# Designs tried in a protein design run: designed miniproteins, single chains, continued (2). Part 18

Each design is a single chain, and the fold is of that chain. pLDDT is the mean over its residues in the fold that is shown.

## One batch from the design tools (miniprotein)

Design m4596
Fold by ESMFold2-Fast:
Structure m4596 (fold): chain A 84 residues (1-84)
Amino acid sequence: HMATGTVEIELSDKPMSEEARNRLGEVAREAGAEGKLDKKKNKLIFTKTGPLEEVQAAVDRLKEEAERLKKEGFVKSYKATIEE
């Protein structure tokens, strides 16, 4: 069955390094997720639509990267949702 996963990443006041941005971009690309920046809310929003197993895997990878970026101080918070 088809699902849509969304990972919202709230950016901190610490500007992301080029290395951090490249890592996040690579994770999103490998996951097949579409990224957009909400400049007003300072959020990166990644969306993946597809079979539930693929969406779950993509969301899990993006959450792992968001957690790493949070530990590095670049991310304030993140939220993930999956809709079927």
Scores: mean pLDDT 86

Design m4597
Fold by ESMFold2-Fast:
Structure m4597 (fold): chain A 90 residues (1-90)
Amino acid sequence: SMLEEIKKKAKELVDLFENKAPKEEIVKKLEEILELIRKAMEENPNPSQEELEELIRTAVGIINASELLKEEELKKKAEEVLEELEKLRE
């Protein structure tokens, strides 16, 4: 499923940070995860509460990672995705 792919990519992202991968590689992985979240929203506009909470958690993680890396544009894109996910919550 798209959620399982997102979880797998999020784990790969943690491994990249632990291995001190180049910033460009980490940013690329963050962008890939953000794109998968957008695709998950497009393919299922009515996700379960559990699925929605996992997507929100992942988006928050991308925001935090983008801030740590000082990638302002990526942070803004992730914040926009988070706002759209929160609109689906209620």
Scores: mean pLDDT 85

Design m4598
Fold by ESMFold2-Fast:
Structure m4598 (fold): chain A 68 residues (1-68)
Amino acid sequence: MEEERERVRELIYELIEKTMELPPEKRLEVVQRVAKAVGANRNDPKKAAEALEKVIEEVEKVLEELKK
């Protein structure tokens, strides 16, 4: 349980770092997605981690599109 929660914390930190590289309008969208992912899985840190990993993949895609 604590190991799963530590993973969630790591993923949140990684998301914060990546979102700081996004333009302001895109940052709000990511913050809202993170809040929904965590909120929907409050009692399931494993599912929260899986949802956050998907958000990271989407943010990475947006960052790649911005480089074009």
Scores: mean pLDDT 76

Design m4599
Fold by ESMFold2-Fast:
Structure m4599 (fold): chain A 98 residues (1-98)
Amino acid sequence: MRVIHISYFSSADLFLIQIEEDGKFIKVLTARSVEEAVELVSKILKPGDIVIVTSEPGELEVAQKIKEKFPDVKVIVVGKPEKVTNIEGAEVVEENPF
């Protein structure tokens, strides 16, 4: 099972996409927009992969668009204990489980 971590870094205006397999980061990609992040994740996504984001608005938009394209993908949102209404079927957790 692989975990795809998507993080937005406002200081660099970049999305960092980190692919973790069996507790090890095996690949790191960068994207400059929501659209590029969605495209890159779409190209690397495998069945059974988990996408993990925080409650940052750009990260939520990327995760929502990925879920729309791949309804069977598991999405986890870290940070906000309140229900995230913008991503149907996403799990919300207070701490990153990976």
Scores: mean pLDDT 76

Design m4600
Fold by ESMFold2-Fast:
Structure m4600 (fold): chain A 76 residues (1-76)
Amino acid sequence: MPVIVKLTIEAEDGEKVKEQVEKLLAEDPNVLWYDVKVEGKTVYALVAAKSEEAAKAIEEKIKELPGVTSVKAEPV
């Protein structure tokens, strides 16, 4: 079942992490839609994923990106 999650990503470099997150989401076949914004060192992502398992996998991949210090996921 498709789900929407809101991700709050704390970053060492917000602009660099935004680019990495957008690339990851664009290349993931389980992402239906996304919107990514950056404010200083915080990156906000709204992600529509094909399933809850896909959303969790995306969150874990983002946590592994260089320069990411924390990720908070909230269901919408």
Scores: mean pLDDT 84

Design m4601
Fold by ESMFold2-Fast:
Order: sequence, then C-alpha cells, then structure tokens
Structure m4601 (fold): chain A 82 residues (1-82)
Amino acid sequence: KEELLKEAYELLERIFEIEKEILLNDPSLSEEEKEENIAILEEQLEEAKKAFEKMSEEELEEALKLLKERLKELEAYLKEKS
C-alpha cells in the first residue's frame, strides 16, 4: 500500500503543478483570481491525499489509472499550447 500511495502522491503533485501553470498563464484571469484558484487547487490536493490514505490497495490501483489518464490529458493540453 505504501508504494501505491507514494506513486499516487507523485501523480497528484505533478497534476497540481501543471494545473497551477495553466492558471498562471490564463490571460482571462486577474492576479487575484489566479491566487484564489491556486489556493483552491492546494486545498483539493490535500483533500485528495487524505482520501487516498483511506483507500484499499484495489481502490488505489483504480485511482492510479485515472490519475495517469488525467496527467496524460493535461500534458497533451500543455504541449498543444507550447
């Protein structure tokens, strides 16, 4: 379970970094709106970590599949913008 949690945390943190970068580069948002949305993302990251700690190994394996899919989508989006 510890190994799955470590992988999940690494994926969650990577997803957070990409989402934060997207927010920082959004020209439609004010600086205040960016700060507010980043704070929400930080709170969601901490809540996700807590939820993952309560999961069984089977639930973690399924969650890891979804996180990997989400990361792939975000990386593809970021690459299109570059």
Scores: mean pLDDT 80

Design m4602
Fold by ESMFold2-Fast:
Structure m4602 (fold): chain A 75 residues (1-75)
Amino acid sequence: VDPVVAVRLAIQTHADRLGISVEELVKRVAEALGLPVTGKLDDETLQAIADHFGLTADSPPERYRALGEFLAGLG
């Protein structure tokens, strides 16, 4: 799986579960990780999030668990 695509899907899924907008969740992620706060799901922001969690195309599902737990903790 492309890590940028995987991060985008995870953010969309968790925003829906938390009852907040995708833009609100991406701002919280950017602030928590010390990334530029743009409020956009641009590929540069998604790649920076993937890099922070060590995600690659060859990463097993277990590595995506850390991202999911982090996103759940922002609600």
Scores: mean pLDDT 76

Design m4603
Fold by ESMFold2-Fast:
Structure m4603 (fold): chain A 76 residues (1-76)
Amino acid sequence: SPLERRLEELVEETLERARRELSPELVERLETAMRSLRRNVLEQYRRENVPPEEAVRSFREALEALYEAALAEQER
């Protein structure tokens, strides 16, 4: 679906950034977290009549939060 494709694009864009800034281990943890989140957002979208644009916005914000958390973990 167009939504599934857009969420996958956002995951790939975030991973591209992550590979430049984060260790391989943190990239793997981030990818796992983002893919779990993507699955949850898609399940929620299918169960509830949520507009696709709202799902994309919420997902983008959540991905940014996950990325920032990974950066903070690396600076320890």
Scores: mean pLDDT 84

Design m4604
Fold by ESMFold2-Fast:
Structure m4604 (fold): chain A 80 residues (1-80)
Amino acid sequence: SVIDEVLAELDEWIATLDPDELVEKVRELMRELAGRLSRGELEAARQALLAHIGERLDPETARRVGAAIEEVVAEHEEAS
């Protein structure tokens, strides 16, 4: 699925990017997904990404990336 492909790409970013780069890259990704996915698909993507970062990242980086995900989802919900 698109979500499985996104999670695989996220793993590469976690391995290669610094935390500041990762936050901005995930923000860009979430804005692209918000423009392409239905509300239900975006919620599924949000849940999958938040779970994945919580398992793979240190708590502070997970918090920063999670905040970026939540900000984009909130912006999209307000616009819809």
Scores: mean pLDDT 82

Design m4605
Fold by ESMFold2-Fast:
Structure m4605 (fold): chain A 72 residues (1-72)
Amino acid sequence: ISDEEAREGVAAVVEGVGRALLRKGIPEGYQLLARSALIRGDVDKAKEYVELAKKLGVTPSEDLVKRVKEGL
């Protein structure tokens, strides 16, 4: 299995959990979507999800904020 295939597999699982949380009205799901975007290397998308979580009153984790800044 290539590193790319392994990364996509992990990202898909994290995204699935995030989407399931959002379907139940749990805005913390956006933090998981941000993490899946970072795993895929999409920093812009991760930043969008972090901002959406903040607008809904969710405080992003310190590690997530740091990784988004490091990816910029």
Scores: mean pLDDT 78

Design m4606
Fold by ESMFold2-Fast:
Structure m4606 (fold): chain A 85 residues (1-85)
Amino acid sequence: MYLEEAAKAALEVLKKASDDPSASVGEGIGAALSVIGAAFEAELKGNEEAMKEAAEAAKKAAKQETGKKAAEEALKGAAEASKRA
């Protein structure tokens, strides 16, 4: 389920942002909520491609080396997924 994958990856983004002194907890929370929100909106609209894109964006963000980069990638991915919805 794409929403579950997005939620799990968003939690990893939040954890990385919390562990990174160059990123604020607020930035991590905002990024995680943006990616989960994009996936949830796509699910409500029945857009499987947008859900998949949000989940992939969250997973890509979770793979970033720093919390700041993870938050940036999550926000970028959420914006791209929203364009498909």
Scores: mean pLDDT 76

Design m4607
Fold by ESMFold2-Fast:
Order: structure tokens, then sequence, then C-alpha cells
Structure m4607 (fold): chain A 109 residues (1-109)
């Protein structure tokens, strides 16, 4: 995607931060499913970047963001958060939007 071929490590770092923030926001609102969706979007992004031959540093930033997003999803579940398909989709959509926006912004800077 845009992350894999554009802006290099800076774009990947900003994208990862935005995706992690989306997962944190879902966790803070008690939406375990939303945090899971955000974590999955980051994981799919990092796997896609790896398959597309993105540089190692970009892959490492995205993987780190995905791992942190997964931690928020786990915390939400352990604290009695509810998972739903709707919440999951909302979290994934939010994370994808934030990730793409962060990558584009970093590329233009």
Amino acid sequence: GVIAGKGGPKAAEEAAKKGEEAAKRMYESGKAGGAEGAAKALEDGYKGAEKAGADKKSIEYMKKGADKAKEYAEKAKKEGGKSSASSYAAGAILAIGEIVGGAIAARKA
C-alpha cells in the first residue's frame, strides 16, 4: 500500500503511531472489538508492507505499532470490554484512515 512504497521509515513511524492511537482510543472507550479491529488493521498493514518489499526499518516500526495495538486490545478484554462486529469494523476503519493519513502527511513533509 501507500505505507509500503512511500515516505520510507518516517511514513511508517507516523502511520504506526496513528494506528496505535486509534487502538488506545477504542480501549479507553471500552470497545474491546474496536481495539482488536485497529490492531488487525496495523498487522495487515505491516504484513502487506513486508510482502511488498518495504525496507526493514519501515517494517519494524509498523510491527511495533501493531504489537502495542494488540496490548490495548488484550487490556480491553481483560477489563471486561465487549467485542462486536460493528465495533471491530469501526476500529479497523478508524485505524486505516489514521494510518493512511499519517503516511501521506509524513511523505509531504
Scores: mean pLDDT 72

Design m4608
Fold by ESMFold2-Fast:
Structure m4608 (fold): chain A 87 residues (1-87)
Amino acid sequence: MASKEALKKVIETLLKERGLDLSDQITDEMIERVLKRAREFTIEEAKKKYGDEAAKRLQEVIDKYNAAGTPEALERAVLELAEELKK
């Protein structure tokens, strides 16, 4: 995944599509949290679809390239953040 700025833009877009315009309220800590959760969801999905060995190999790739995970996992992480921001 690209820079922190590119990730922030993706998060802003996904939140806006869900009726939440929180761009001015998105902090670096929120971005890091979304990245952590997206990676966790990516590994969970890989384990479910391809098994433990495939998930372990994917974790190694994510760690090596500092990747954000899949678009689906990123969307799930953003939705989780949106629910927390509503409280």
Scores: mean pLDDT 74

Design m4609
Fold by ESMFold2-Fast:
Structure m4609 (fold): chain A 96 residues (1-96)
Amino acid sequence: MKKKYSEEEIRKVLKEVRDYAKQNKLTNEEFIELLAKKLGISKETARKIVETYRDEELARKMALFAGASTEEEFEYVVSIPDDEERIKAAMEQKSK
């Protein structure tokens, strides 16, 4: 009976809550609390989701700055679960 959300559902809710937080100038703590309420999860789990999403967004920006020009190059960089390996992959794309 533990409710499991798909990554797509989590990303959709994250985007909605982030847009609301920007519009209403919420603090990071208020943002995490609102996300926890929307997903029906603990604040600790919500914080972990926010950090995971931040890492994905950072990886996407790094891939773009590294000169990833194709969707395949971009998908490769964001598929790497280790942040340090993701940064290395983004830098390698820039060098090649």
Scores: mean pLDDT 61

Design m4610
Fold by ESMFold2-Fast:
Structure m4610 (fold): chain A 100 residues (1-100)
Amino acid sequence: SQSIQDTRNAMISVSNHMTDYFNSHGDSDVATQFQGISDMVNNNSPPDDIQSQIDSVQDTVNQTIQTQNWPKVVQQSVNGGVQGLQDMVDSLRQQIQQDS
């Protein structure tokens, strides 16, 4: 389905953008977690497995924000990106259910 492909491509784009951002700022651990989402989506992992990786990323992001004292605008941008990925995996789950 083109709609499933479009959602997966959007998730890969967001995850890669976050990976590049954190690598550029020396937060390679956070970058690796976002790369994990991109890899799972690219490998056609089930939505529930992708959701588990997004939840793990959210935990890592929350811990890193607290320990690294990120500027507020960075915190808002990153939380927005994670929320976007959450919304996209929910859409992906619905699209797969409709195509079955």
Scores: mean pLDDT 84

Design m4611
Fold by ESMFold2-Fast:
Structure m4611 (fold): chain A 79 residues (1-79)
Amino acid sequence: SAAEAIMVELGERAARLIGEVLGNAALGEELVRLVRARAGPEEWQRLFERHGVSLEQLEAAARAAQAPLEEEARRVLAA
């Protein structure tokens, strides 16, 4: 349960950062919702298709978010 809570918290922080990098607050909020719901791959694919986000854009956003996410992960794990 504690490990699951940590994974959800890190996932939410990653989702927010990816949304910020892509400049799409609505996508960021929906990403957080899917993380909280522990959504499956089909729901994630449908979300990205609805917002017109490609795999390449997601990979670029994840790469750009890596340093901020590492800091967020350190904060979550220290708590």
Scores: mean pLDDT 73

Design m4612
Fold by ESMFold2-Fast:
Structure m4612 (fold): chain A 100 residues (1-100)
Amino acid sequence: EEERVEEAKRLLDEAIAAGYDVAVISNRPGEPAPSEETREKILELAKKAADEHGLTVIIGLGPGGRSQEAAGRAMDRYVELRRAGKPLPKILVEEAAAPP
């Protein structure tokens, strides 16, 4: 939980230092979704990085075991928007909601 927040911060700091314009934060294969509190802390860090450094952050941390696929779809949308010259979002949140 705390280490999930620290890893997200490290990833964002590295992306900023490298001059990247997009960063992806997602669950690894087999990794459980972090708690709602941890997800909220990571979202706050992502919003701060986006606001201060002009970064787009894609977040796929929700339950359902498909967060990486959801993040991949968000990346595809980011690439399409950039290619079309459309405004780029600061935050893209993709969560695999449980079916009703």
Scores: mean pLDDT 71

Design m4613
Fold by ESMFold2-Fast:
Structure m4613 (fold): chain A 73 residues (1-73)
Amino acid sequence: TLKQWKEQAKKMALSMAKSGFSPEKAGKFTKSYLLSRGVPEEEAEKLAKYAKKVAEEAQKDPEKMEKEIKKLN
């Protein structure tokens, strides 16, 4: 489902941000992963942009990042 892919993109972006990956790399990795799982190109592009934004926000606010990571797992 779209909601499931959005949550997966967020989880990946937060994990990569915590590991020190740039937002650019977080977006690219998320797109590649979603395409490998059969998500259509248009949806994968949108979710990759979302993942990049999530990674950018996580780097600006580490406390919120930790709370979101715990909430997803």
Scores: mean pLDDT 81

Design m4614
Fold by ESMFold2-Fast:
Structure m4614 (fold): chain A 95 residues (1-95)
Amino acid sequence: SAEELREEGRKMLEALKPIIEVIEKLPTKSPEEALEREITVGVLEIAAAVGNVEAAKKVVEYFKENNELSEEEEKTIEESLEEAEKVHKELEEER
């Protein structure tokens, strides 16, 4: 069960990785914004590890509200969230 939980976290993190990459790629304008960026990535990684897709979605929504994204970046985020929801559903169905 511990190894199963770790594997589930890895799958969820892989699904959310494109979002994390978009977040990390965006430039920061201040040390405070850079810290907020690190916190955002950290919270997404924790959400992935515990399988909390709803928390991940809320963090991403907050990030989108406070940052200008290209159409391509927005699409990448939406596709990544859809994959995370699919992974979450598949993992729930296995239990």
Scores: mean pLDDT 82

Design m4615
Fold by ESMFold2-Fast:
Structure m4615 (fold): chain A 102 residues (1-102)
Amino acid sequence: LRDEVLELIKKAEKYAKEGNVKEMLKELGKAIELAQRLVDSGDPAAIEAARDALLQMMRIEMENKELIEKSSKEVKEEARKNAIAATGVLLRAIGELLDAEL
């Protein structure tokens, strides 16, 4: 599962380099869904991996924000959906890690 998340992020980075924002966002969306499964596992190591992956995904979107803003309304909506989903999963990951430490 962790290796699958990292592979999807790698594909997203490749699409970003090619200027293919639509495919970049699609791969990031899949990675966010799998990151949620890492958090749902309850394993602290898996949750930490999900947190790190989500932060990397958010960085990729931020670095490509100008390309997203120049894209279609549909692509911008997909980016917004991904940002909301990633933020939600990240907050859950942080909460779980804090609970494990306390």
Scores: mean pLDDT 83

Design m4616
Fold by ESMFold2-Fast:
Structure m4616 (fold): chain A 68 residues (1-68)
Amino acid sequence: SALSLAEVEALLREARAAIEAGDLERAQRLLTLVVIQRPDLAPYLNGGSTAEGMLAGIDAALAHLRAQ
């Protein structure tokens, strides 16, 4: 079953924290899990391979979820 809104938001926050800590490998694993469980978020999260691009994607995904 798909992850809840709260679970997805928590994973996106953990991915953001991992990027800010320099752990891009952990961030990629967390974002991959989010995309597998919530394919609707793939357009936000598949757009960047850099830290800057991943952070922008996370922020956009969080804004999308909170607007619903």
Scores: mean pLDDT 80

Design m4617
Fold by ESMFold2-Fast:
Structure m4617 (fold): chain A 59 residues (1-59)
Amino acid sequence: LDTETILDLAAEALGISRETVRNTLKEAGGDLAQALVKLLNTATQEQRDAFAEAINRAI
């Protein structure tokens, strides 16, 4: 999976804008793993499950 696809899936699963996800990535210094940790730390279990399912569907 490319970075753009992962960011789009995160935005959809968390119900936030793509700009919000991109801004979080910039705040993390471009570190995708750190950006995802920040986003998922405030997410509900349902949102985390939705993200995992979306990643699995993307292959």
Scores: mean pLDDT 79

Design m4618
Fold by ESMFold2-Fast:
Structure m4618 (fold): chain A 61 residues (1-61)
Amino acid sequence: SEELRERFRRALRERFPEATEEQIEEAVNIGLGFHENLGFPEELALRIAEMILEADLKYSS
């Protein structure tokens, strides 16, 4: 849902303030994909988004 996407985006910005908007949107899309396509709970989908963004930031360094 749009509400859930905005919630994920804000949570990721707060946790990873150095991340670019593009990196945040990519992580949100992946996390929401797990929720919408695989039925993962919201809390787990957000955790997946966090892990993806964390890895992206580490790999980009």
Scores: mean pLDDT 84

Design m4619
Fold by ESMFold2-Fast:
Structure m4619 (fold): chain A 75 residues (1-75)
Amino acid sequence: EEEKKRLEIAKKNLEFTVDSAVERLQRLKAAGVPREELERAADTAISAIRKAGEKYKLPKEYIDELIEKIRSVLE
């Protein structure tokens, strides 16, 4: 029960973090920020997501989907 609740909360928090990062990257892209800076911002977000996935033992497929969502903003 408690473990399931923690996983659900972790997933919701991570999804919120991803959506926030995607929105931020889209705004930076629209503002004409160089691709190199966008890539750095995306890499920072991806590192945070991987770290959270490792900490909360989230499925690798789920983490990969979130990472892909961030990478899709760059292209």
Scores: mean pLDDT 81

Design m4620
Fold by ESMFold2-Fast:
Structure m4620 (fold): chain A 65 residues (1-65)
Amino acid sequence: SMDETINRILDSLGREIGHLSTVLSKEEVKKILDDRVNMISKRYKLSPEQKKKLLEEAYKILEEA
């Protein structure tokens, strides 16, 4: 399902956020996440709603990092 696909993407992004946060500022990581989510949304043809949810969840992971 799309929800399972989004959850797998979020799990992968969470690991990437963890690694990037050891060497980059939160602002730099946010820029990378914006680019990543744009690429993912294009690849999977996500709706605007699905893209927004993915971005919000990625930002939440970053804030908790």
Scores: mean pLDDT 83

Design m4621
Fold by ESMFold2-Fast:
Structure m4621 (fold): chain A 64 residues (1-64)
Amino acid sequence: ATREKIIEAIRKLDLSEEKKEAIIKAIREVGDGSVEEYIAAIRKLPGLSEEEKKRIDAAIKKAA
């Protein structure tokens, strides 16, 4: 499923485990959503730098 591919892509990023868990939880709360809905949910999370957001966005788009 697209969601599980996106979650796996997030796990491969060079982020702290706490940040990865927060991102994965945000994705799971969306449920069966679109790529745009996953990106929007993640952009609302605090504590991510602009570089981290760019890497996350790129990883999600490639996994979808």
Scores: mean pLDDT 79

Design m4622
Fold by ESMFold2-Fast:
Structure m4622 (fold): chain A 90 residues (1-90)
Amino acid sequence: SSEDQALLEALLLLLKNAIEAIKNKDYQVALGNLNRAIDLATQIGKSRPEEAKRIQELLDKAIEAIENKDYEKALENVKKAIELVEKLLS
């Protein structure tokens, strides 16, 4: 639906902003974007529960990685989430 597409587009923007924040060492900004992305994934889960769960698991891993100061692992998990969201938009 057009509403699901708008949520996926907003999610993609938050994830791209999280990547840039991590690269700039703005980890609090990155965590803020990732937590907002989790809220959008929860909304997407009302129509796409399996895909939303996979995105949620990747975002939880990214947040845990930032908290553990494993920024390479954080970037890897956010990039995997971006790939899934882009596949849903195609």
Scores: mean pLDDT 91

Design m4623
Fold by ESMFold2-Fast:
Structure m4623 (fold): chain A 62 residues (1-62)
Amino acid sequence: SAEQARIEGLRKTVQALRDDFEASGGNAEAMRALADEIHALLDQGNLQGAVQLYLDFFESLR
């Protein structure tokens, strides 16, 4: 379904960001914590919460 595709896309994006942050030696702990929270929300079926957390974090970086 389109919703499952979005969930999978978001999981892949978050995982890629986590991996990139770990490879760069940056603040990997904060990125891992964010990724874990997003994945926990997605596992609970809380897509809106996961999307909001993702957007809030990345909006703050601009």
Scores: mean pLDDT 70

Design m4624
Fold by ESMFold2-Fast:
Structure m4624 (fold): chain A 59 residues (1-59)
Amino acid sequence: GELAEKGAAGALKSGDGRTGGGAAAREAQHMGDEVLAAASRAGADKGTAEDAAKAIAEG
C-alpha cells in the first residue's frame, strides 16, 4: 500500500544502497538489498511506515 511504499522510499533515500559506483557499488547493493528488504518488511507495519514517511517529508 501507499504507506509501505512511502516507508520504503524513505529508507531508500536514507540507506544510500542504490547509490554508488564501480565494484564498491556491488557490495553496497548486497547490503542495501538487505536494508531495503528490512525496510519493506517494516513498511508493512503501519507505525514504522508512517515514521519513515514522516521523517523524509519533514527532513
Scores: mean pLDDT 55

Design m4625
Fold by ESMFold2-Fast:
Structure m4625 (fold): chain A 87 residues (1-87)
Amino acid sequence: SEEELQKEILELYEKMLNSEDEEERKRLAEEAARLIAERYAKTFGWDEEKMFKLVLEKLLAALEEIEKDPSYRELMIKLLQQEKKKL
């Protein structure tokens, strides 16, 4: 279901934000990007591979910003917890 898929994506984000391993963060970002791309392709008929590339690029950029600023990580975790409460 859409709610189960959203929950899986949020769980991957949580693992990604709490991981200390750059390689693990990249793998989790790829998994999240694939689920998001599949969701957009199914919901809107958008190109899955194009969406995967776009989402992955944005997630990797966000991870770089988090590494540079720990306060950004704390903000992202807080926002993630708020989104999880809506499910």
Scores: mean pLDDT 81

Design m4626
Fold by ESMFold2-Fast:
Structure m4626 (fold): chain A 80 residues (1-80)
Amino acid sequence: SGIDKIIEEIKKVLEEKGKVTEEELAEILEKYGPELSVDTNQEISTEILRILDEEGSKVLSKEGAEKLIEKLKELKKKYG
């Protein structure tokens, strides 16, 4: 599914760099977002912004990225 592809790309960036930037997240959503419903895409964007705001940064730490991955898994169960 598109959500699985988004999770895989986030994990790849995290393994390579130890962090995930807002720009990298936007590129991943641009690539795989079209495979998802408008509602699912909006929920993913909302969760990204929420976690970035909680960290006070435009860069997700390892902890923030792992939190995002868990939220994406929840969204997959709800919508997929």
Scores: mean pLDDT 82

Design m4627
Fold by ESMFold2-Fast:
Structure m4627 (fold): chain A 87 residues (1-87)
Amino acid sequence: SMEEELRETLKEMAKMLAALARGKGLEDIAAQLEDLIANIDKLSVEEALERLTALLEEMIARTADDPATVAFLRGVLEAVRRMRERY
C-alpha cells in the first residue's frame, strides 16, 4: 500500500539520518531516530512525519556551523514536507 511504501521510505531516511547524526557527534539525535525506526509500524504516518520533521529541524539547528550539512538536511526536510502533502 501507499502507507506501507511511505513507512519504508521514512524508515530508510531515518537510518541515513541516524548515521549522519552519529558522524556529527549527535548521539542523542541518533538514538531518537533509532527509536522512531523501532516504532515506525506503531505510529500513524502523520505521527512518523511529525517526529522525523522535529528531529530534522533539531539536526539543522545543531549543525548550523556546517553549511553543506544544513543545505543537505534542508533538502531532506523539504522532501518530507512534500510527502505529507501528497499523502
Scores: mean pLDDT 87

Design m4628
Fold by ESMFold2-Fast:
Structure m4628 (fold): chain A 80 residues (1-80)
Amino acid sequence: MKKKKQEVVEKGKKILTPISPTSLAIFVTSGELPPDLVEVIVQLTELYGEDDVIEFLQKVVGLSKKMSQQVIDVAKKQVS
């Protein structure tokens, strides 16, 4: 059920917009994302599921589908 999806998306945009695709790729390669980014990725994944978060990252940051998968994987690993 939809519950403040727009608010979470706008919050995610605010965090992701200042991060370049190159910077995000470097974070993924290092295996460590900033804590605020981890929280947003995990929250979006819980609310929307991984496929929707992949599309969101592609639209907002310009990541490839594979890089978007890597971001989600790294974020989940850091929270676990």
Scores: mean pLDDT 76

Design m4629
Fold by ESMFold2-Fast:
Structure m4629 (fold): chain A 63 residues (1-63)
Amino acid sequence: SAEEDLRAAVEAARAGNATAGAVGAAEVQKRYPELDQALLDAAIAAGKAGNAAEAATLLESLL
């Protein structure tokens, strides 16, 4: 589910794994086009920049 996939991405990012957070966000974006695509783009960008905390916060806003 979208909630389970989002939660997994949040958990990875909160653990400090920015790359895993970005990958998880991108997978959610691909599988769930009904979700806020702009927030997912921002979370992916934050994760790619190494900002795990920002990525987690953005992804949590979708839960």
Scores: mean pLDDT 86

Design m4630
Fold by ESMFold2-Fast:
Structure m4630 (fold): chain A 83 residues (1-83)
Amino acid sequence: MEKEREKLKLESDILLAFVDMNAELAKKYGDYEGFAKNMAKIAKSLGSDITPEDILKMSLDEAVEYVRKLIKEKLEKKLKELE
């Protein structure tokens, strides 16, 4: 049980780092279409139906916060299922 909790937390931390990295790349190089596609893929893997077009309607900071929230909510739900 402890090992499963540690694994879920580490997987969440990796996804959060990947989101932050994509945001920094978009800020530096201006590839917002690539950013939107990557954010939509992460969100879809977490059970969201959000499209790249939906993400492009958000600011970069709003899109980052939305995906970070999904990652955190998925982690909390999985941790609760281990109780």
Scores: mean pLDDT 83

